# Designs tried in a protein design run: designed miniproteins, single chains, continued (2). Part 87

Each design is a single chain, and the fold is of that chain. pLDDT is the mean over its residues in the fold that is shown.

## One batch from the design tools (miniprotein)

Design m7210
Fold by ESMFold2-Fast:
Structure m7210 (fold): chain A 85 residues (1-85)
Amino acid sequence: MSKEELKKRIEELEARIAALRAQLDQMPDTVPVRVLKAELDRLSAELKELKTKLDNGEITVEQAKNEIDRLEAQLDRLEAALASL
């Protein structure tokens, strides 16, 4: 996987986070909703940091791929949690 492909994956995950955040903003202000919003905000911050590190050459393509895979798995779990609200 190339650096360009990894950057595209980050952008796709950022778009997914934005869509879920917009969906949560239409839901009642409950504790589960607030928790999911906080988790999405954290994932968004981690993706931005990862993109910066990848752009600056601070991490390898292999390290970036592993981190993206981890963040994607976390996002998949948050999507499942949101679907059960």
Scores: mean pLDDT 86

Design m7211
Fold by ESMFold2-Fast:
Structure m7211 (fold): chain A 67 residues (1-67)
Amino acid sequence: MSPREEAFFEGMKLVAQGLSAEETKALAEGWSPEEVEGLRDGARSMLSVVPEAQGNVDALDEVLAEK
């Protein structure tokens, strides 16, 4: 899989694990912009079943905006 595709599944996993916005930012620190986009897209895909995932999405959008 591409780095972005691998990050997508990791984004789904962090939502399933109930990571906070702060934990999500810490996880994405040092990741490439492409990988952070994957994480964001994975977390976003979970919004229909886990509304709280919006915090993870917002955290990843902030990280991506700084890259």
Scores: mean pLDDT 80

Design m7212
Fold by ESMFold2-Fast:
Structure m7212 (fold): chain A 86 residues (1-86)
Amino acid sequence: MTVILKAEGSSVGTRMAVLAFGVHLELNGARVSSQVEGDTLTVTVEGATEEQVKEALKWAEAARKGGDEVTIERSGDVTTITIRGP
């Protein structure tokens, strides 16, 4: 499965959290790449397990509870999580 994590905005904290979570998934066997374009950091996680997708969804819910705007889109085997600061 593929997980795409997007951090929109200039917050260093949000971008570092997305990067750290991507590294966590890479250390657990996923293939991770990152790209910065303007105000958006995109971390693409390929070869994610169903458990890693569930972990990413829990991480996204934690961000939403912390006050971030979170959008989750699912299309086939691709899960896209976009986080925007308040």
Scores: mean pLDDT 80

Design m7213
Fold by ESMFold2-Fast:
Structure m7213 (fold): chain A 88 residues (1-88)
Amino acid sequence: SKDIELLKKATELIIEMIRKAAEGKATPEEVAAAFAEIRKLRKAMSRKASILLNHLLVKIREAAASLTPEETIAFTKEEAEKAIKQLE
């Protein structure tokens, strides 16, 4: 499914940015580019997939406030798998 492929790409990008931020390597330009790419992926998705990705982003932001970067990455992978199952 195109939606599943796009959601996986968005998830990989989110994980990369969490990792880079944890290492102190995320520049404002890289963060802005990542958000721009996520917006492009969302526009290419079906409405259902776009809504699921938006809910995923909200959950990750909330989790990141209380979890370590490694725990946030694990949470992101688990929540993304749940979203993918809703598209199957």
Scores: mean pLDDT 87

Design m7214
Fold by ESMFold2-Fast:
Structure m7214 (fold): chain A 85 residues (1-85)
Amino acid sequence: SLSAEEAQEIMKIAEEQIEKLSKEYSKDEVTLIKAAMNLLVMHMLRSPTLEEGREKALEVAKKVYSDELVEIFKKIADEILAKVS
């Protein structure tokens, strides 16, 4: 299980990435990015490992989101893994 500190760091990284992307994308695109990030964070927090959570979230994202958004999703997931694990 994740510590409270690790869970807080994951949420902080996700929020920071959304803030950065909000400056580069339209309001509609930012809404989709926020939905994708919520999907990623939820799976990472609820899975036995962060890596398993990333994989589960990525499989859902590939079916629902554009290739461009899936690439953004992957980059953010990799940043979370690098900083938290």
Scores: mean pLDDT 80

Design m7215
Fold by ESMFold2-Fast:
Structure m7215 (fold): chain A 71 residues (1-71)
Amino acid sequence: ATREELDAVLAEIRATDKDRVGILARAARAHGVNATERQVSDFINALLSLGEENMSRDEALETAAALLLLS
């Protein structure tokens, strides 16, 4: 995915308080990443574990989006 496509996905996630993991999983699949909602959720939880309270859940989700869509 391009940086502009990432920014569009992040804007959609920020505009909603529901199904943010589902939005990211669907975007990842649309860009060739074969990821389920569970796999995306597990990845976000792994990033939060590495951040050890220095990373918010929203920051972990945005980091996961960048890594899934730009890798």
Scores: mean pLDDT 76

Design m7216
Fold by ESMFold2-Fast:
Structure m7216 (fold): chain A 68 residues (1-68)
Amino acid sequence: MRDELLEEGKKLIEEGKKYLEKGDGKKAEELFSKGAELMSRAAGATDEQVKEDGEEARKYAKEKFKKL
């Protein structure tokens, strides 16, 4: 169900954000990537787009952690 994927994705991103604030950049990157992939799938994206969205979210978390 699309709604379940969207909610799981949002929850993973929220958890990743908490790990980022706690100083665990690696866990934050993983959670952001997984969350973005689930949200992308919920939106009906292609497999390529899902992969790209996951990589972009991972990069975003990495850059935010680097700035801290």
Scores: mean pLDDT 80

Design m7217
Fold by ESMFold2-Fast:
Structure m7217 (fold): chain A 77 residues (1-77)
Amino acid sequence: SAAREAALQEVVKHVSKAIEASDKGDYKEAAEHLRKAAEALEKAGWTDAAKGFYEAAKRVEEKKDTADKALAIELQK
């Protein structure tokens, strides 16, 4: 569907930006991009995946984990 295609494009875009930001030590910017990815997933109806992305954003800000590490941990739940 168009909504799922748009969500996938937004998720990929924001995950890439989140990884770049966390690699630079900008954990706040990384978390903002993970939240934008979560919002795109929510709008497409992927509620469980969106929840994982919100938790990953929180982990990045609180624990200073890289975005890829935070996603790997939170998406296993």
Scores: mean pLDDT 86

Design m7218
Fold by ESMFold2-Fast:
Structure m7218 (fold): chain A 74 residues (1-74)
Amino acid sequence: VDEKEVTATLYLIGAYIALQAGDYETAVEWARKAIEVDPDFADAWELLARAYEGLGKTDEAEHYRQKAEEIRAA
């Protein structure tokens, strides 16, 4: 297994746990770390969008959702 994929997945899991707990700010931090490791990780961009939606930042959420869609379409 690629070390980069493992690291990005661990950050994504952290972001997901924070999101489920309603800690949207922490979810943003973990999702950003996943993206730093793997900027082509569509699931991380989608989770970042969901976290921003939870914060009421709809414009940012839409931007990151579009990024996830672009990566999945490539």
Scores: mean pLDDT 83

Design m7219
Fold by ESMFold2-Fast:
Parts: structure tokens; sequence; C-alpha cells
Structure m7219 (fold): chain A 82 residues (1-82)
């Protein structure tokens, strides 16, 4: 469990760095319209990643899978409200 948790934390860091890089690319367009579209796309991407992670946990522990999915949905909502 601990080893899996550490790998998941590393994956989350990589995903965050990836999101940050995308945000920098979007900033190059310097448009409010692009900003709004970017927030929507970021939210959708976070939700997709949450689904993938939850699928991994389904085989290990379904209850953890459910919590992971819920957590990422909340995170996605916050991003979309940006």
Amino acid sequence: MEEIKKKLEELEKEVKEFIDKINEEVTKHQSEEVGKESSKKFGEMVEKYGEKISEIYKEIDPSISEKVREEYKEFSKKIKEL
C-alpha cells in the first residue's frame, strides 16, 4: 500500500507539472477567450485522470477507487470555477 501511495503521489506531481506547462503554452496566446477554454479543458483533463487512477484502484480496493474519483471531481469543479 505505501509503495503504491508513493507512486501515486509521484504521478500526481507529474500531472501537475504537465498542467503547469500547458498553462504556460496557453498564456502565449494571451487571450481571455483562451483562458476560459483552458480552464474548461484543464477541468476535463483532471476528471479523466481521476477516472484512470480510480480504475487502477478498482482491482485493489473498490472503496479507494470511489474516493479517488470523488476527489478528482471536486478538484475539477474548482478548476472550472477559475
Scores: mean pLDDT 68

Design m7220
Fold by ESMFold2-Fast:
Structure m7220 (fold): chain A 48 residues (1-48)
Amino acid sequence: EELKKLIEENKKKLPEIAKRAGMTEWEYLAMQGKVDEAIKKAEEEAKK
């Protein structure tokens, strides 16, 4: 449950952190080493 809380908080802050850094959410995820999540996010954004 503690891990899930950290993931949830990170997802809530992710758009704001990425925006402050001048990146998309998937670019920020890639920089953090969450490559699989970044790929999925990039595919979703490209498909819309």
Scores: mean pLDDT 69

Design m7222
Fold by ESMFold2-Fast:
Parts: C-alpha cells; structure tokens; sequence
Structure m7222 (fold): chain A 57 residues (1-57)
C-alpha cells in the first residue's frame, strides 16, 4: 500500500536526519546540546512513522 510505503520513507528520512544531527553535534561543540535535541526529536518522529506503518500492515 502506498500509504505504508510513504510512512516508511518518512521514518527513513527522519532516521537519516537524526544521524546528521548527531554528526553536527560532534563537529560543533558550541551547539552540541541543540543538535542532540534535534537528533532526539527526529528519532522520535522516525519511531512514530515506523509504528504507524506497522499498524497498517
């Protein structure tokens, strides 16, 4: 189903965003806390989209 695939793609995109924010936290210590917070928010969104996709299967 197209909806499930869209949700899985959203989960993948937010997982990638979380990984990028963690990399930014390593590169810029002055903004580390900010980037780690963004990474956590992105990971939470990824987990939510993945769960929604699984609930539809």
Amino acid sequence: PEEVEALRRMAEQFTAAADEYRKLAEKDPSKRDYYLKMAENAQTAADRYRAEAEALE
Scores: mean pLDDT 85

Design m7223
Fold by ESMFold2-Fast:
Structure m7223 (fold): chain A 79 residues (1-79)
Amino acid sequence: GDEFVELVRKSVEETIKEAEELKKKGKIEEAILLLEIALGLLRIALGVAKLEGDPEAAKKLEELIKEVEEKIKEFKSLL
């Protein structure tokens, strides 16, 4: 099993949920910052997966990166 990617996925899902709760409270800038921190960590994880030669992990991490980038774009449109 890809234990690392699954752990990262769960962490991203929790982070998106927390960012959505911050947005509902009007803390949009804090929500964006939280998502941008998660995005930075995902990009580091992707770099590691590519160095290890794990194309399946890299693909899953690229999908998570895209999801977080789309959420950041959505939230920035509210500013």
Scores: mean pLDDT 85

Design m7224
Fold by ESMFold2-Fast:
Structure m7224 (fold): chain A 55 residues (1-55)
Amino acid sequence: EKEKFIEEFKKKYKEKFENGLSLEELIEMRKEYYKVLKDEVIKEQLERYEEVEKK
């Protein structure tokens, strides 16, 4: 579900950006999207580093 939200948000975000999204709206959307994406990226990076350490 989180991955689905990220994909849909990316598509909507890019379409709005091309249509001339306002700077304020762009910043707010980026902050919301960044929070969700950041949590996933951090988790994935930690798992990758764990695998390397266990080498």
Scores: mean pLDDT 64

Design m7225
Fold by ESMFold2-Fast:
Structure m7225 (fold): chain A 70 residues (1-70)
Amino acid sequence: MKEALREAIKTAIRGELLRMGVPKELADRLADEAAEKVFELIENKGMSLQEAYDEALEFARRKAEEELAR
């Protein structure tokens, strides 16, 4: 169950990053990091799935923008 949810979150964030023009390799890496962050925020901070997803998506988008600004 947790693995299926992790893959769904990863796919959603990866898709968002690719639509922003983030290269596939970077999008794959950031989506993985963001999916891990979602579970960390839920388990350690007590965030809802929606709150954790929004926070992780913002994190991934900011990190992608920083990498692309190089």
Scores: mean pLDDT 81

Design m7226
Fold by ESMFold2-Fast:
Structure m7226 (fold): chain A 114 residues (1-114)
Amino acid sequence: MKEVKLGFDGANPLSQQAALDQAVEAKDADKVIFTAYVETPEGAELAEQGFIALFEALDKDVIGEMLATPEVRDALRRAAERVAEKTGAKVSFEDVTDPVTGERMTRATVEKKK
C-alpha cells in the first residue's frame, strides 16, 4: 500500500505518540494521513501540538485532518492555521457531514510536501 491512514484522539497524548510511532514504522508508505476528532478547544490545541510534531518528524508527504462540530470550529481553524504557519504546510477548510451521526462538521486539512 502506498498510502497509510492513522487516526488519533486529539485529547489523548498517548494516542498521538502511538500514531507517531506507527508513522515512523511506515517508512515504505508514500503518503501518511492523520485524522483527529476535535471535541473541545483544548482538544484543538493538543491536535495542533501533535500535528506539528508529526510534520517535523516525517520526511514524507503528510496530510493532517482535523474534524470539529460547529461549536469548536473557530478553535479548530486557529489550530490548523498555526500548524501551517509553523510547518510551512497548506491549509484548507470544508464542511462535511458525519456519515454515522448525520452531524455537520468542519474539516481542516493541512498538507505538507517533502
Scores: mean pLDDT 70

Design m7227
Fold by ESMFold2-Fast:
Structure m7227 (fold): chain A 57 residues (1-57)
Amino acid sequence: SEAEKSILESLKENPYLSEEEIKELLEAVKEGLDKTQEKVAELLDRLGNEHPEELKK
């Protein structure tokens, strides 16, 4: 869908987001926008935990 392409391009521009995280977000988009916003917040929090060294460097 058009929404999937738009979200993919926006998220791919972020250097700290991986394709795996993006896939999970796309699943949430298919469920609804409210779920998408919740997933975005959770993904960003988890990403920081999984890649703390990159944020520090």
Scores: mean pLDDT 67

Design m7228
Fold by ESMFold2-Fast:
Structure m7228 (fold): chain A 63 residues (1-63)
Amino acid sequence: ISKMSKLLRELIEDIERDYKSGSRPKTEIIAQLEYILLLGEENPEYLSEEEKERIKKLLKELE
């Protein structure tokens, strides 16, 4: 796993925890998740298909 893949995975986990704890505004969480998803779609080596689906599911729940 590349250093960037690990960093993005940890960031997604942190964002999910922040969302579930209510520690950050919903709009900020959505913006960060959308940006990470875009990075992963443009750079397939950064995020696995499972990680992209995880982000998409979170975004749908936040809608």
Scores: mean pLDDT 78

Design m7229
Fold by ESMFold2-Fast:
Structure m7229 (fold): chain A 60 residues (1-60)
Amino acid sequence: SKEEALERAIEAIKAGDYEAFVQAAMDAGIPPQEAVELARIASVNPEEAIKRLKELYEKL
């Protein structure tokens, strides 16, 4: 489900696995361009990336 994909994306950020993050974010319904931008943010500030991921998911 998209909700399970969102949880996988959050876990990937916490693990520093940005390839897994982009795939899980896209599975959750996040557009590819936004998923890549979030991965860039996560490499510098994982807390901010998780916050923005949740905000984008809620707007889907």
Scores: mean pLDDT 86

Design m7230
Fold by ESMFold2-Fast:
Structure m7230 (fold): chain A 138 residues (1-138)
Amino acid sequence: ITVEGFEKLSEAEKEEIKNMVKTLLDNAKALGETGLLTADSYNVHIKGVDPPEIPPGLIGSVRLSGNEITIKINTVTPDPRMAKSVSLLDQYKYTVLQLLSLLLNLPTTESGILSSSTKKYTLEENKKDKNVQKYLGE
């Protein structure tokens, strides 16, 4: 797992993102619920990117190509009115989780990530998701 970009995150915070992704994939295998992920192992690349690589209004994208998973996150800071109670690290962690969950066919909330609006999932909303709890052990 690689994490690049995210210039506002420390190396320790980037390692937390890597560990979350490892935990999610290991738990998905243990549960036999891997969705589109049929290979024995995957190379996961998580990239903080700026426009135009992610269109305005999208929080991120995920791509599966063979055993390569590429997750791109828009590094535009959240609107302070919408996100002042959620740390930047937690916003990036839960955006990565939600994008990876699309490959795992996990139910996700319909607001935020792939919307033409830049509305984001909240930490509180993600923690209440039964699949997030199941896959992260939370």
Scores: mean pLDDT 59

Design m7231
Fold by ESMFold2-Fast:
Structure m7231 (fold): chain A 71 residues (1-71)
Amino acid sequence: SEKLEKEARELIEEARRHYEAGDLRAAVQLLQEASKLIKEIEKAGNLDSARRLNEELDALYQGVAAALEAR
C-alpha cells in the first residue's frame, strides 16, 4: 500500500509539472494513471490516503479542465 501511495503521489507531482509547462494532454494522462492507482489503494483499505490523493487529483484536474476550456 505504501508503494502504491508513493507511485500515485509521484504521478500527481509529474502531472502538476506538465500542467505548469502547458502540456495539458500529458497532465490529463498522468492524472488518469494516478486515479487507477488510487482505486487500488481504496481496494486495499487505505481510505484516508485514497481520499487525500483524490482531493489533490481533483483540484489539479479542475485547473487542467479550466485551462482546456480557455483554449
Scores: mean pLDDT 85

Design m7232
Fold by ESMFold2-Fast:
Structure m7232 (fold): chain A 61 residues (1-61)
Amino acid sequence: SAAAERAAASAAAGLAAAGAPEDLSRKMGQWYGKETAAAGGAAAGDGTAAGMRNMGRLSGG
């Protein structure tokens, strides 16, 4: 469904922005792990929540 696609896309975008790929591209021993753990955890929740909020706001169900 469109709603499920939006939720998945928002979650994926949030995860990508959270720094999983950013952390990999950085390849710095000082930030990897810390950045991935903090950003990945926060963005996994925030990306999903943001997607749901945006979907509700637009009533795009």
Scores: mean pLDDT 51

Design m7233
Fold by ESMFold2-Fast:
Structure m7233 (fold): chain A 101 residues (1-101)
Amino acid sequence: KQTSIELLQKAIDKLQEGIKVSQKSREDAIKSAKETSDFLLKLSAEAFERNDYGTAMLLSDIASRLKRLAEDPNATTEEIIKTLEESLKRLQDYIDLLKKL
């Protein structure tokens, strides 16, 4: 439970950094989405190794969405930032759920 929250907090910190960097240019937004995706996949693997499948699947889903968006030539900077912000909210909501269990 506590380790799950720590992994999720690391993911939130990376997403917050990604949102800030993404505001500079479309190229920075694409790079940030890709780097955030790679980081979340590493955290997902750590969660999976600890049998925390809920955290692993959530982080993997977010990572997959960010990677698809970074690879989409029609994706706007605004869409990338919005997806990072929505992903941050999803992680915060999941932490709040875990704290109530």
Scores: mean pLDDT 87

Design m7234
Fold by ESMFold2-Fast:
Structure m7234 (fold): chain A 88 residues (1-88)
Amino acid sequence: SKFEEYKRQALLQLYRAFESREKAGIKVTKEMVNLMLDTITQALLVELKARGDEELAKKLQEWLKEYKSMSVEEIKERARKVREEYLG
């Protein structure tokens, strides 16, 4: 449950970052996406480890590794789907 909520929140933040950059005429690159994924995830990982929630921290690290291996197009589509669910 919490893990699914964290993934949804991360993807929603990522969608907003895509939308903002595209509206500004900035091409979203894989390097930019990976940096955004690191930034979004790092603060939460630090918090989870400080709280002793090592299991959830490991799951989040695995999710991060998975997404860092995905194409920009695939990540963008997953983020778009989360945004639609949030609006509906």
Scores: mean pLDDT 82

Design m7235
Fold by ESMFold2-Fast:
Structure m7235 (fold): chain A 108 residues (1-108)
Amino acid sequence: SSFEKKLEEAKKEMELEVIRKILEEENIPEEEIEEVLEKVEKAKSREERIKIVLEAIRKHLKEKGFDEEEIKKRLEEVRKRLEAEFKLIEDEIEAMRRMHEWVEKLAA
């Protein structure tokens, strides 16, 4: 369906915007953010996308001299935030799908 393709594209754009915001809040440089987003776009699953983001943040925090325990706690917080934000995106996409189905039933 042409509409399902548009929903998948919208979902991808929303996920990339959330990831950019999180990386910016972690003070990761723009050039590194662009590299992370390129890797995320090539990822085949949500879990792979999450792992790419967490690895980028882990490396950044390690370079800044954070200890392993603080890094672990921070990555757990970021994972929970990513999972929550991705759930909100899924709910929005599902609402758009249901609205489209309802409109098609009215046109029939």
Scores: mean pLDDT 86

Design m7236
Fold by ESMFold2-Fast:
Structure m7236 (fold): chain A 81 residues (1-81)
Amino acid sequence: SNVERLKELKEKYGITDEELEGALRLYFESPVDPRGSLVFDPETGELYDLRSRRPVTLTDEQFKKLEEAIKKYVELKKKKS
């Protein structure tokens, strides 16, 4: 499920829900609408499209791109510390 895979990525990189949201906002292009943003709902553990307000399920390839976005966010944060 989307929820479980997002949890695995958070645990793998040791990031918070706020840091996942940061990676999504800064480095991840929405697969639903390239002009839109995906947001993370910490209450449900789901991603949703900001424009349509609908839940979004990512493909395996999109999860790989999200992992790259998270890695970029973590590396940037580490350099500023």
Scores: mean pLDDT 75

Design m7237
Fold by ESMFold2-Fast:
Structure m7237 (fold): chain A 66 residues (1-66)
Amino acid sequence: SAMEEAEKIAEEAERKAAGYVARGDYEGALKVLEEARKKIEELGDEKTAEKMRKSIEHVKALLAAS
């Protein structure tokens, strides 16, 4: 289903973003999360898209503190 696909995209993006954050590449993390958010929105899963927006805001805060 689209919701199962959206959740899988979110999980993979969060994993990749965590790797970028671990090495201080917050811009790389943001790119991965924003691309995933767009795909999830296109699938129509607003709840998973909102979770991704919160992750994006968290990484933006880390970048601002860097």
Scores: mean pLDDT 86

Design m7238
Fold by ESMFold2-Fast:
Structure m7238 (fold): chain A 56 residues (1-56)
Amino acid sequence: MEIDFRDPEAAIAALRAAIAADPKDATAYLALGGVLRQLGRDDEAAEYEARAAALA
């Protein structure tokens, strides 16, 4: 499988929509945190990861 990060913002938008639909979905918070870390947005990533941990 090829790794293509041409549209990481599309992934972020989809994950934000998932969180908006179910704000208790810890998996969506973890996935968003992972994408943000790949983009070097560590501060935002840490916030979403903390939210995921609070829901677990």
Scores: mean pLDDT 76

Design m7239
Fold by ESMFold2-Fast:
Structure m7239 (fold): chain A 70 residues (1-70)
Amino acid sequence: MDTSRLAAAELLAVAAEIMYENRELYSKEEILAELEAAIKALEELIERGVDVERAKRLLERLKELKKEVE
């Protein structure tokens, strides 16, 4: 059931976005680790062909946030 993998990736993405919004409370290393975990989960969904359009939109957003933190 690939829907559970999308839900897990979405939760990781939301957690990463919340950390970015509160980035003054976290280290750069912690924020980057959370973003990289979410990016990896979304890339795995795209490789498997699961909810590719939604996963690509989330991935693009997270990659933008990662560039701002770097």
Scores: mean pLDDT 78

Design m7240
Fold by ESMFold2-Fast:
Structure m7240 (fold): chain A 55 residues (1-55)
Amino acid sequence: SPEQLELQYLVLQIAAGSSEYLAEKLKETNPELAEKLRAEAERLRARAAELRARL
């Protein structure tokens, strides 16, 4: 349903933002994990963009 797609879009946006936040916090202490979190955020943003194209 359109409501489920919109909810999924919001969840992906929140998840991407959380991953970006954690990457920034970890960049000095665990740069390898920070890079993985940035890649995850980019992937989540791409998925959100795909869903937005269907809304």
Scores: mean pLDDT 87

Design m7241
Fold by ESMFold2-Fast:
Structure m7241 (fold): chain A 56 residues (1-56)
Amino acid sequence: SMERAIREAEERGQRSAELVNKAKEILRKEGVTEEDWNAMSPAERGQLLAEKIKEL
């Protein structure tokens, strides 16, 4: 049903946000500063997040 699909999409969104937040925390612990992050292209940020998410 549409209601179930919306709920599942919301749950996936929440889990994705949690993984992204954990990945960012790991990157910060590994020495990636906010300035380093802001200097990166969106593609570079996406690649780093994807690499860290695979470790989770």
Scores: mean pLDDT 75

Design m7242
Fold by ESMFold2-Fast:
Structure m7242 (fold): chain A 95 residues (1-95)
Amino acid sequence: MELSEKAKELFKKMGVKEPKNPALAGSLLTQLQSSNYDLEKLIEALGAAAPSMSREEIRELVEQLLFEAKPDKELLRRFFRELGASDETIDHLLG
């Protein structure tokens, strides 16, 4: 899966370099699905994919986007879309 322009802009706004792996979004979604939506596994996967970010920064990002303010599936879909995931992939993961 290639990163969308929105995903690239998201990484730029977060002050991190664009990921060198164009399939990053697919890898992260596969990791999340394989971990039965385990938050710690998601943080580990994101930390491995973005080594320039500290674990604490990854945790804050994940918690803010996925769990802070009681995020629903729509917020999760938006987050994964920003990483370049297709709606079909997101529906399969979250549906």
Scores: mean pLDDT 53

Design m7243
Fold by ESMFold2-Fast:
Structure m7243 (fold): chain A 78 residues (1-78)
Amino acid sequence: SVEERLKELTARLVELGKRIATLLDNPEVLELAKRFEKELVELAEKFREAKSEEEKLEILKEIEELIEKAEKELEELE
């Protein structure tokens, strides 16, 4: 369901945020965080505007891909 998917992604966002918070003194991590936040906000706005559960699930998939990309880039920096 949309609700379970959102719950899973929210948990991953919290964990990613904790990792980023410990590394903000690194300029590359700060730039990664800024890009991630901008893209996440844009996807969150699309999610709010989505009219159907199918559209919401598609946007949540895009958010999951964004999180995976950020997690991978963060690992490559350290």
Scores: mean pLDDT 84

Design m7244
Fold by ESMFold2-Fast:
Structure m7244 (fold): chain A 99 residues (1-99)
Amino acid sequence: AKEYAEKAEEYARKAKEAAKKGDGKKAGDYAADAGSYASEAAKNAKTKEDALKAAEAAEEAAKAAAEAGKKGGDGTKTTGGAISAIGGAVEAELAARKL
């Protein structure tokens, strides 16, 4: 649903800000949250637009977490967050293809 896509975008922005500040743990945690909301959007999406927005947000969050890891952040947290975000993005993109 639209609310989950909006939450995915919100947490993607938070992940980018944390990455910019060099906070790898927060970037990873926010990326995982963005992925979780994208997964929920995939299950509840009624339109291709909502599902694609959630997928895009989760992909951006994954990139932010990976970028934070390159800057010497906690690699376990940044990698875990990025993987979770990618998973949510894939689910949302697949849901969009069915709509």
Scores: mean pLDDT 78

Design m7245
Fold by ESMFold2-Fast:
Structure m7245 (fold): chain A 61 residues (1-61)
Amino acid sequence: MEMDREKAEKAIEEAEKAFKEGDYEKAYSIVGMLLKDAKKHNDEETIKKAEELLKKALEKL
């Protein structure tokens, strides 16, 4: 899953950037899509990271 991990890492990076810029809706959207994809692939590590970011973004909305 090398390519899947690279795509996940970039999505996390984009979500974190949006979060730092105060665009919590964009961060939530990016993480939501990442979580959906990670669940399809049973990528537990990415699911955990996405859930934490999703919770963090939702807390700011």
Scores: mean pLDDT 76

Design m7246
Fold by ESMFold2-Fast:
Structure m7246 (fold): chain A 60 residues (1-60)
Amino acid sequence: MGLKVEVVEDYKPKTKEELELKKGDIVEILEVVDEYYVKVKNLKTGEEGIVPKRVLKPVE
């Protein structure tokens, strides 16, 4: 089971590998790509992609 985190700011994809996110979306972390990026699944849309870590925070 992946960690569920809240999106804290809107994100627009710059490449086909990145995912569009809206503030308030809940995503599941699938994989840590590097120190700046994670692969997530948007639980609202079911879409998967890479996003910058800075747009996410843990959901308590």
Scores: mean pLDDT 80

